# Designed miniproteins, single chains, part 71

Each design is a single chain, and the fold is of that chain. pLDDT is the mean over its residues in the fold that is shown.

## One batch from the design tools (miniprotein)

Design m2596
Fold by ESMFold2-Fast:
Structure m2596 (fold): chain A 92 residues (1-92)
Amino acid sequence: GEMAKEAALKAVKAAEERGGTGKAEVKGNEVTITASGLNTSAMFGLLAGAVEAQFLGAEVESKVSGDQMTITIKGKDEEVAAKGAEAVARGT
């Protein structure tokens, strides 16, 4: 519960530090991160983090719609989901 939620909040804070806004939802071993108002460089950083999350064993879906990006990270367990969310946070 708490590890994935903490990692998701780190990703939200990273988006805010890049001049955007973010929100995160955690549902068991699934983390959804939504970021808005990011510049192209920050969006590419999030995508790089999503690729790293896949390398860590998570299933990752990324969607871009206008100025909004949604990344869904699903791990086999909560620890993998949390590590994936931290990778996305580092990408920003």
Scores: mean pLDDT 76

Design m2599
Fold by ESMFold2-Fast:
Structure m2599 (fold): chain A 61 residues (1-61)
Amino acid sequence: MLSLEEAKKLTEEIVEEGLKEGLSPEEVEKRVREALEGKASEDTIKRMAAWAKKKVEEALA
């Protein structure tokens, strides 16, 4: 299982790639959930997905 630090690092990488590809906040949130599914706790997945979505929304504003 991924540590919180490993999950956060992977989430940051997904956000960076998603922004480069022009993905929507919802698409980035989905990619984070799929990448962490089975590898992190549900609370960590929810937290990372929500954080990623917010970061993409802020970058597009």
Scores: mean pLDDT 83

Design m2600
Fold by ESMFold2-Fast:
Structure m2600 (fold): chain A 67 residues (1-67)
Amino acid sequence: MDGNYEAKIAEYEAELAKDPNNAQSWTNLGEAYHLAGKFKEAQEYYQKALKLDPNNQRAKINLGLVS
């Protein structure tokens, strides 16, 4: 549906290549994979976001949805 998830994934991956400690970009990457139906990859990226920011409620909630 009307979304280029591949382009969003590529953009967030490029952001993380420049700043791998950006928990928001890891959460955004997880959400893009989640919307693409790639729940395993989404789970891994939400876990990465939570390692960087344990108080990230968006990542916690979304991890619960894919776990």
Scores: mean pLDDT 81

Design m2601
Fold by ESMFold2-Fast:
Structure m2601 (fold): chain A 70 residues (1-70)
Amino acid sequence: ALDRAVEAAREAVEKGKTLQEVIDELSRLAAQTTDPEVIQRIAEIMSEAQRRNLTPEEVLELLEKAREDA
């Protein structure tokens, strides 16, 4: 679950995608998981990214940290 989110963010960085494209992909991944903790973590990171207007690289860093803390 978080591994796929990290992969999606990494691909977005490599392809020069926008923050909105990253948010859309994370939303899609959250819809595909049944784990409430993973859904909550993705939602928190999406909210933080939009609130702080983060770059795709900064979103990747947050996802990698969340994976390490999980």
Scores: mean pLDDT 80

Design m2602
Fold by ESMFold2-Fast:
Structure m2602 (fold): chain A 83 residues (1-83)
Amino acid sequence: SEEKRIAFLEIKREILKDPRKTYSKEEVIDIVKKALENAGKKYNIPKEQIDEWLKRIEEKVKASPKKTFTKDEAIEIVKEALG
């Protein structure tokens, strides 16, 4: 959907502009949550949809064997979780 594409691009922008070079699982989830909440407000995306995308991303990040994520790895796992 267009809303999904917009949400993904907002997450990608937040990750790319963030000064951190690497992220823990908790830090990836935190930045994604903030980006999704901002996208929901800015583009009037229903909270239920934001919550479903966040849940899918959280589950995929938590299931990952990686201890840390680079920016590219964080962006890729978000992309995979969203489909």
Scores: mean pLDDT 87

Design m2603
Fold by ESMFold2-Fast:
Structure m2603 (fold): chain A 60 residues (1-60)
Amino acid sequence: RLDEEVARLEALGDQATPEARERYRKASTDARNAAKVTGDDFGAEIARRKLAELQAELAA
């Protein structure tokens, strides 16, 4: 769900470095904007995709 996926991005952003935090913030904004234009399911997909990308960076 959009709100759940965005909440995950925001929570991880709060725990991240300042640079990564800005990326999580942008990802949350992009997901909400995508939901506003295309619908909540698409926004949730954008949030999940960006979460996976940022998690891969943190794991490396």
Scores: mean pLDDT 77

Design m2604
Fold by ESMFold2-Fast:
Structure m2604 (fold): chain A 82 residues (1-82)
Amino acid sequence: MSEEEVLERFVEGDREALLWIAQNLDKLDVEKVAEALVRAGVIPESELPQVIEGGKDAILAAIYNAYPDDEELRKLFETLPA
C-alpha cells in the first residue's frame, strides 16, 4: 500500500490504516502524516506546526490522545521506546 493510499484511507476512518501508520512512521513523511491527522480531525490545525516539529513522537502522542482506549495502540506504544 502506498503512503498516499494509506493516509487517505486513514482520513476516511479506516482503523487498519491508522494501525499501519503508527507501526510504519519510520517509512512515512512526518509532515504528510501530521497533515492527515488534521484532515481526520485528530489534531486541530493550530497544533500542526508543533506536531511537525515534534516528529514521530508527537504524531504517536496525538494518535494515543485521540484513541486512548485502543488496546492495540497501547501495546504499540509499550513496544516503541520513543
Scores: mean pLDDT 75

Design m2605
Fold by ESMFold2-Fast:
Structure m2605 (fold): chain A 74 residues (1-74)
Amino acid sequence: MIDEETLKKAVELMKAGKTPREIIKELNLTGVEASKLIGALTILKHNPDAEIDEIARVTGADKETIEKLKKLLE
């Protein structure tokens, strides 16, 4: 599970224009968790009104994680 501090840093790095590879490296994330986080962030950046359930199905990320990401992207 990805903690809130890590999620907040990932959002800040994404807003700063960092690549997925740089974000993964900075946060020391493994492949599966990294893919889920980057997928959810990418969807929310392009469609901030996307439904939590849809993002969870597409990316495999937990609904709680997606809810926190939406709040951080506000």
Scores: mean pLDDT 76

Design m2606
Fold by ESMFold2-Fast:
Structure m2606 (fold): chain A 108 residues (1-108)
Amino acid sequence: SYLEEGVKLHAEGKLEEAKELYEKAIEEKESAEAYFNLGNTLRLMGKLEEAIEYYKKAIELDPNYAEAWFNLGVTLEEMGKKEEAKEYYKKAIEIDPNFEEAKELLKK
């Protein structure tokens, strides 16, 4: 699938090609996973505002997607919005109480 090939290209550091495949996956069928993966690729490309938009779309389709809440928080922290990021880390922990990475980032 476009989604599976996009994940492979992202892992290889081919971020522009991965982005194109995730966009095609979304055209065929919208999914929280496709939006989340597109957000991850955009974040690594330094497109932080766009990454936030797609993480929000992932959360809209799946409000229990703990990793999407967490990565939205990480992206906000990269933008210097540390206090706002903490709210998203707390939400990730509410959904998944074993989310150790979110707990560590709340320690400041």
Scores: mean pLDDT 90

Design m2607
Fold by ESMFold2-Fast:
Structure m2607 (fold): chain A 119 residues (1-119)
Amino acid sequence: STEELLEAARRSLAEGKRALEAKDYESAALHFSTAIALLDTLPPEADPVGLIKAYLLLAIALKELGVPEEVVQKYLDKARKILEEVELPEEVREKLLQAIEAIEAGDLATALAILNSLE
């Protein structure tokens, strides 16, 4: 069900964030990838902020792992595409765009702080 998928995705995001805090970037990437896989089975309107956050948190973990910029950019491009397809409050949209720009600039601490400020 939609509710079960959303709860599973929420648990995967929480586990990913714990792994990021522990600097276990490989586990973080796995957990964020799981959240994306679960959320991608739903319409983007089901949890657009959660889906975009999952892509951006994955990009942060991959960048910390030293994954090439071209690979990281593919996930940032996916986040930008979802932002174009969903309606969000302007403040939330601006924060997510700022997080994308921070990741592209290599300012991962600023990106993480912005993402953590979103409910």
Scores: mean pLDDT 89

Design m2608
Fold by ESMFold2-Fast:
Structure m2608 (fold): chain A 97 residues (1-97)
Amino acid sequence: NAMDEYLKSLSDEEVLDRIIETAKEALEAVKNGDYEKAMELIKELVRLLSAIKDPELLRQGIALVIDAIGELFTKDYDGAIRSLEELIKLLEEARKK
């Protein structure tokens, strides 16, 4: 895929920065009540997370995205905000290393 080829061309830091930015956009969409946009961005997060080489970071990231998806479907918007904030924190800590 053109997007998968693009992601493979990025450094590990650039991949993390792209995922963090997308997660922040998803968080703002939930906060603004734009749940359709939030869901589209969360689908994008699943694809972007596949570019993470660290299997433990990938596992933790996918788990938080699955939690956010479930929370949006059950209309637990506060839960979705918490899951996305935890994802951002996890990725920002990984970016520092």
Scores: mean pLDDT 83

Design m2609
Fold by ESMFold2-Fast:
Parts: sequence; C-alpha cells; structure tokens
Structure m2609 (fold): chain A 58 residues (1-58)
Amino acid sequence: MMAPDDEEGRRELEVAVHEIAGAVALVTGDLEAARAHYERALALDPANEAARAALAEL
C-alpha cells in the first residue's frame, strides 16, 4: 500500500474516471467525448488496455 500524499492514488483515480466517462460517452454515441477521455487516460497510463483498445476503434 502506497500513500505518499495521495499523488499516486489521485492519478489512478483520474485514469479510472476517464475510463468510465469514455465508456459512458461511447454508449450514448458521443464519440468525440469518448475519444478525448480515452486519450487522456492513455496519456496518464500508457499501459491502459481499455483506453488503447477503444482508441484503436475510434
């Protein structure tokens, strides 16, 4: 467990929020919002498979 001033937890939470927001945008048909959210998630975590897969299809 790592809790150095919540910086790592904050980044992980931000990635998760963008993944969820991107998925919601996809199911509502807002492809521009979905792309922006997944690009942000991938920029924060380049190993994020969900964001990478979604961007490959957008």
Scores: mean pLDDT 77

Design m2610
Fold by ESMFold2-Fast:
Structure m2610 (fold): chain A 62 residues (1-62)
Amino acid sequence: TDEQRRAQREQVAAQYSGQINKATEEYDELSKVDPEKAKKQGEQENKALQDELSAQGRALAS
């Protein structure tokens, strides 16, 4: 139902907000010791999250 799909979207959004916050904390810690590695790792994490959100969007559209 539309209600279930809305609840699922909100849950997914909340989950990824938590992952983004954790990744930001890890990035801040790493950037203090190795800024180049932090940048590369941040780019990979961002791409992975975007790919995962796209996959979730397709699943919800199905």
Scores: mean pLDDT 71

Design m2611
Fold by ESMFold2-Fast:
Structure m2611 (fold): chain A 70 residues (1-70)
Amino acid sequence: MQKAIDYLMKAQQAMERGDRESAIKYAEQAAKEALKSGDTVTAWSSAQILKSLGDTELAEKIKKQVKEQK
């Protein structure tokens, strides 16, 4: 759980700097760790970041997994 939140924070910081590549990388890691720990809120937030950065395919895959966990 904590690891997922740490990656989400790094993704947000990267977006603030305009570093889209790092933001995508950290958002992917945040989603992966959140799904492993059952943190659906962090996983969904990470998917929204990925969608806003243009990675719609990965964002939709993550959202589907979140919906399946409920």
Scores: mean pLDDT 81

Design m2612
Fold by ESMFold2-Fast:
Structure m2612 (fold): chain A 61 residues (1-61)
Amino acid sequence: MLSPQEQAVLDMALELADDMAARGLSEEAILAVLRTFLETSGVPEEVRERILAEVRAHLAA
């Protein structure tokens, strides 16, 4: 579903999410931080929402 470039961004977001979870951040705090990071990095809204949905699923697993 994601392009290779979008997959690389997702992989980085998942690593950051795991690091933040290990530091005791809540799912909502992690998603808020990642949303800001993706917006600041110029990731389009459609791609941001797909990445955040994958991160949410990953954290719930």
Scores: mean pLDDT 81

Design m2613
Fold by ESMFold2-Fast:
Structure m2613 (fold): chain A 79 residues (1-79)
Amino acid sequence: MEEDKKRAEELMERSKKALDDGNYDEAIQLAEEALKYAERADPRNPEAYRFLATIYQKAGDLEKAMEYAERAVAAEKAR
């Protein structure tokens, strides 16, 4: 629904600001919450997965960064 899309976008914007400020824990929490709303709105949208991959890479969690990058690629191919 439109409400889920707007909520996901709002949370993603807040997560991006936290990431820019170097607050990785807050960025991860906001992005994970955004993913839940994004999945409800469009489960094939790779945007939230790509952003989580970026956050985890910057935070030094390479394993989770790779996992979310793979999920983003899978979502793109599932058209």
Scores: mean pLDDT 80

Design m2614
Fold by ESMFold2-Fast:
Structure m2614 (fold): chain A 56 residues (1-56)
Amino acid sequence: SEVTRLRVLGEASLGLSLMSEEVAKLSEGEAKKESLEMAKKAEEESRKLYEEAERL
């Protein structure tokens, strides 16, 4: 179903966000900033996908 597809994609985006936060903890300078920005974007994408699933 479309709901299942969106939830799976939301889970994948959340996983990317969490992994990027862990990478940031092991990084310094620009690499840390880039990893934190990636985590923020992935978190936002996950939220949007879950909200779309809730509207179906």
Scores: mean pLDDT 86

Design m2615
Fold by ESMFold2-Fast:
Structure m2615 (fold): chain A 100 residues (1-100)
Amino acid sequence: REGLEATVRAVIEGLEEALPRYREEARAAGPEAAELVERAEELARRAREALERGDVETAARLAAEALEALAEALRLMGRDEEAEGLRVAAEHLREMVEAL
């Protein structure tokens, strides 16, 4: 559980730092990308709230969903390598949850 908590915390912190930058880029790319970044922001916020409550499993699931939403936005923005990296990170989080 401590390993999962540390990984989830790092992912949420990374999302919170990156999302403001991607929000501006997504708006320039179009409404579909903008909507996906807004969804990632909401999922990251909910993941933070779950983590603060000690619900590490819910936080991990929500963080994975946020990474998947941001990955799809990045794909629409033509940032395919970054999108693939986020999808791999989301899959890793899902595997950690399934192993609990």
Scores: mean pLDDT 86

Design m2616
Fold by ESMFold2-Fast:
Structure m2616 (fold): chain A 62 residues (1-62)
Amino acid sequence: SLEEEAIQKAVDAVKRQVDEGLDTLAEVDTSELTPEGREKVSYAAMKATREALDRRAAEEQA
């Protein structure tokens, strides 16, 4: 669905920003999503961001 595509796009954008570097994190625009959609994006983004931060920390240790 259109909303599901928008949610996936927002999650993907968060993952890209975190993967590119912690100093270049940017806000993902979710203003066009429903409140339920924003909650789903927020939850998924938190999990993806934590995973990416852990991986990034490991890379910086090397």
Scores: mean pLDDT 66

Design m2617
Fold by ESMFold2-Fast:
Structure m2617 (fold): chain A 57 residues (1-57)
Amino acid sequence: MAEEARRIGIELHRLREELADKPVDEQLAAMNELVKKWAEENNTKYKGAAPPGRETV
């Protein structure tokens, strides 16, 4: 299962490079979408442990 975590790390790296010219808000939104999608595809619950915040859609 380490391969799955490794893959998402690589994807996040690529996304950061691709969106370097974009505003921070857009970068964060794209990264959050990638993480959520990865978690859903790998049958992993993507849910913050605690922070009283919310995720952008």
Scores: mean pLDDT 64

Design m2618
Fold by ESMFold2-Fast:
Structure m2618 (fold): chain A 60 residues (1-60)
Amino acid sequence: MKTFTAKISNPNKAIAAALSLIGDFPEATVSMKGDTITVTAPDNPELAEKIKKLLETYSS
C-alpha cells in the first residue's frame, strides 16, 4: 500500500478531487479531513503517478 496526502486550500476543489479519485480509482481508499485529502492505494507505479498528478492538479 502507498499513501498520498495533499492539502487543498479551496474546499470545493478538495471535494472535486475526492470525487475524481473515487471515480477514477475505485480500488483506492480516500479520506478527507477539512482541506486535507489522504489516499491509500495498491503500490503500482502507474496508479501512483495518476494519483499524484490528480492531487497536484487540485492542490494548486
Scores: mean pLDDT 79

Design m2619
Fold by ESMFold2-Fast:
Structure m2619 (fold): chain A 80 residues (1-80)
Amino acid sequence: SGVAELYKPIELAERAIELAEKALETGREELLKEAERLLEEAKRLLEELVKRKVLTPELAEKGREAIKRAEELLERARKA
């Protein structure tokens, strides 16, 4: 159903967080690159869903927080 689409930015951001954490531990560039790709997808999808006004305020906020957490972690992983 279309409802699954509404959670996709959060799912992608959470996956990016997982990969960025692993990149911080292992130093593997491939994990960092994949985390960056997933984060960009999450940001693009959240923007689209917000534009279409199909997200509840709570779900939009969860998406923004997950993306922010992923961005912060990815910046730390990139600089390690």
Scores: mean pLDDT 84

Design m2620
Fold by ESMFold2-Fast:
Structure m2620 (fold): chain A 57 residues (1-57)
Amino acid sequence: SSAEEIRERAVKILMEEYGLSEEEAQAIIDAYLAGTATPEQQEMVSEALGKLAEELG
């Protein structure tokens, strides 16, 4: 899958699991990719990527 497709799916998982808006979820993903995310945001993204890996496996 493309990086953009993975990003879109991770954003959706963050919205569904944490009740975030699309804008908030995108900001967290962008911070994670830029290396500026807080430890809490890093954990949220790690959990979302884990769920995505389970869905794709």
Scores: mean pLDDT 81

Design m2621
Fold by ESMFold2-Fast:
Structure m2621 (fold): chain A 64 residues (1-64)
Amino acid sequence: LSRELRERIHRELLPLVGDAVGAILRALEESGGDVSALEPVLRALKVPEDVAARVRALLEELLA
């Protein structure tokens, strides 16, 4: 991920998931930007499914 994209993701996700943003960014870096790799991470962090769906949709838009 570029620095600008990482900063934008952090800004957009912070109000949705709080401190979980760091774990989400690490999972994206490890997977090469694969949003589907986030599902087990979001589940482990106990992010509600409605919020997890919004996070996935937002990341798909930002990574397109």
Scores: mean pLDDT 79

Design m2622
Fold by ESMFold2-Fast:
Structure m2622 (fold): chain A 60 residues (1-60)
Amino acid sequence: MYVSRIEFEDEETARRVAEELRERYPEAKITVEGNTLIIETELPVEKHIGIALEAIGLGL
């Protein structure tokens, strides 16, 4: 299992990104703690990193 924590500028941004990722990647467990997005996957590391990078891009 791989876990990534990504901190955004605010909680609203984190929630928006979480909603988009849940729609695109139902296999990922996505949770929000304040302005921090937590991505948990059983996917290969390359795919997990790809999802984390997409999350960062969506938060810009």
Scores: mean pLDDT 85

Design m2623
Fold by ESMFold2-Fast:
Structure m2623 (fold): chain A 95 residues (1-95)
Amino acid sequence: KPSEEEFDLEVELALQIIKATVARLAAERYKKQGNVEEAIKAYKDEIKWLEKAIETAQRLIEVSTDPELIANAQKTLESFKKDLERVRKELKELE
């Protein structure tokens, strides 16, 4: 059953996804411009938002009784874990 907690977590997750995406786009832009210092900061910001999104997705899976919502949150969780690994590798290449 939908609850206020489920809705709040869905909104929080959506906002965290937007913030992670903005950070990624900034990192890619700075990297292409040769601005390594700002690219590193942007990749670290992307990591921060991906980690928060992973936590929110895990909470959503825990509290939800909706099989479709759980399945979507699980796919999001897997995708973000993969993105986190990629971003950490990119950051290591720049440091």
Scores: mean pLDDT 86

Design m2624
Fold by ESMFold2-Fast:
Structure m2624 (fold): chain A 63 residues (1-63)
Amino acid sequence: GGATDGAAARAAGEAGEAAGAATGQWSYHKNDPSNEGGRRGAEAGKAGDAAAASRYGQLAHEF
């Protein structure tokens, strides 16, 4: 995408990663699903899907 699209996607991806790390209180011994949510948010952000990345990040925060 363009500069604005790239910046928005990157920010959403980083927010998803941070949210996953911040909510890492779920199942420390069991595959850390909150970290996977953050990782998926980052992947969506890298793909330029800022909406999906933001949604994954927000879901992690709301948990």
Scores: mean pLDDT 53

Design m2625
Fold by ESMFold2-Fast:
Structure m2625 (fold): chain A 73 residues (1-73)
Amino acid sequence: ASAVFQALVDADGAPLSARELAERTGLSVAAVRRGLRELEAKGLVERSVDAAGRTVYRLSPLGRERAARARAL
């Protein structure tokens, strides 16, 4: 869950597929999909379909706010 969230933060708003998240985190696609479901349930990520018809994920406005607060030093 946290690794998937961090990978989306590191993507700086770029939409990522579950496979791309698995490649970036070293997790299985199944583990990434579980993490994405948890983040979607919390309203922290948005799911969309890109121009190629692929399902992609990015941080929601709430997810970006949570990331910004976690980085507040």
Scores: mean pLDDT 79

Design m2626
Fold by ESMFold2-Fast:
Structure m2626 (fold): chain A 58 residues (1-58)
Amino acid sequence: SIAQKLADFAKSLGLPETAERIAAAKSLEEIEEALKQAVLDSSREVAEKLGAKFRELL
C-alpha cells in the first residue's frame, strides 16, 4: 500500500514515530495529517522529502 511504502521511507529517515502514524493511516487524508505532524516533529527539509515520496507513490 501507499501508506506502508511511505512508512518504510519515513523509518529509513530515522522517524519511527512518523512511520508508525503513516502505517496506521486508513485513508489518504490520514496520511496527509501524519505529514503535517511530521513538519512539527522534524525539519522542513525532512517533511519535504516525505511529501515528495508521497507524490511519487500516487
Scores: mean pLDDT 79

Design m2627
Fold by ESMFold2-Fast:
Structure m2627 (fold): chain A 55 residues (1-55)
Amino acid sequence: MEELKKRYKQRLQEIADRYRAELAANPDMTPEQRAALKRRASDEILELEKEVAEE
């Protein structure tokens, strides 16, 4: 259980870091592009939660 929590937090951090890096690299993104990026990050988090629940 604790090992799963550590892997979950690590992957969450990786998703968050990529999201922030994309925002920083593209500060002139349109609102639609920002919404799409945020949706992708949210979807990745939901998928990760499903994977952890199955482990």
Scores: mean pLDDT 78

Design m2628
Fold by ESMFold2-Fast:
Structure m2628 (fold): chain A 67 residues (1-67)
Amino acid sequence: MQELQDTADYHGLSAEELRQVAKSVLNGGQSNADDYRKQGRDDSADRILKGSQTAADQLLQLADQKE
């Protein structure tokens, strides 16, 4: 889970596509975190949010480099 969808060929993606994937990762992380919070699993929600944020940050850095 801490590892992104590495196999999604993000290395071959355009800057725009990398940003789209980063937004998708953040959105998915938020959705999953909300689900865990509804179940009273705040620690799991926190871990998911942190993981998705880190992954998204890395994708955004790659997007900036590909410009």
Scores: mean pLDDT 75

Design m2629
Fold by ESMFold2-Fast:
Structure m2629 (fold): chain A 70 residues (1-70)
Amino acid sequence: EKELKEKIEEIAREAKARVEAAGATLEVRVDGDKVTLTATGARNAEQTQAAAAVVKEAMERIKKLLEESK
């Protein structure tokens, strides 16, 4: 459980850095085993798409970790 949270936080940190590099801000919310990543602050469609792609990739990695823990 605790080790899983650490891995999720690591993925979230990587995603945050990549979203910020794309010109947006990443908001991370963790409620037990439910993780929500939201990209905000993008100023154009290209930044929105780049941030959304990073969020999707990070969420897929988190989902895979959660499925492997069952």
Scores: mean pLDDT 77

Design m2630
Fold by ESMFold2-Fast:
Structure m2630 (fold): chain A 60 residues (1-60)
Amino acid sequence: MTVIEVKGLSEELAEELAREINEEYPDVKASVRGGTLIIEHEGDVRTAIGLALRAIGEGL
């Protein structure tokens, strides 16, 4: 299991990204906690890392 936390996002941006990730990647569970985007995936570290990097890029 891979769990990646992306911090420093606005609550609105984190919520939108979580919804988009859940829609596009059914094997990934994305959730939001106070402006932190939490990405959970079983077995594929590459996918979780890619999604986290995308979220950081949206915040730049």
Scores: mean pLDDT 71

Design m2631
Fold by ESMFold2-Fast:
Structure m2631 (fold): chain A 68 residues (1-68)
Amino acid sequence: MPPQFSDEAKANKKISNEEAFRILTELYGLSKEEAEEIVKKADKDKDGEVTVRELEEALHEYELEKAK
């Protein structure tokens, strides 16, 4: 697959809350409830969009809570 984005572009790429929810449920195998909590944590501005970085940070915090 040809590279389309730099690492920084990937981290700062904005995606919709619906796309983020789909990625979490389909790619990570999370439940709808878990995915919704992560998206809410990532979408701090309530703009309906999140950056990949914000989504990764929210997922990391959620995984730490679950590991308890």
Scores: mean pLDDT 72

Design m2632
Fold by ESMFold2-Fast:
Structure m2632 (fold): chain A 76 residues (1-76)
Amino acid sequence: SAVLEELRKLEEEFLKKYEPLAKKAYETGDEELKKKVLEETAKKILEVGDILVEHDPSLAEQVAARRAAIAALLAE
């Protein structure tokens, strides 16, 4: 599936960029860096969900549930 290949590439690029930053945040106790990594992770999950729904509308309910869960975690 072209969609799954696109998503795998996005995931690999995201992990290459943010895994080192997450480790640095843990090692240094940098609260601002922790917050940035968390926010960027949330944004990427939502972007992936939108791509999935564009290519497979049957996933709309599952993606909407994920979006609601992420919004609840970020708000509280």
Scores: mean pLDDT 77

Design m2633
Fold by ESMFold2-Fast:
Structure m2633 (fold): chain A 65 residues (1-65)
Amino acid sequence: PDAEAAARAAEEAARRAEEAVRAGDLKTMQSYLDEAQAHAVLAAAGGDDALARRVGERVREIAEA
C-alpha cells in the first residue's frame, strides 16, 4: 500500500473524529478513531515506519484532546 496515502487518510479520519467529539457523537467518534488507527497500520505495513510513527502520534494527540 501507499504509505503516504494511508497516512493522509489516517489524519483525515482523526480530524472527523475530533468533529464528532465536538458534536457529542461518541459512537461516530469511535468509528473514525478506529478508521484512523487502521490507516496508520497500513502506513506502517507500507514500509515507512517513521511516517507511520508520526501519523500515529498525531492520531493519538487528537484522540486524547
Scores: mean pLDDT 71

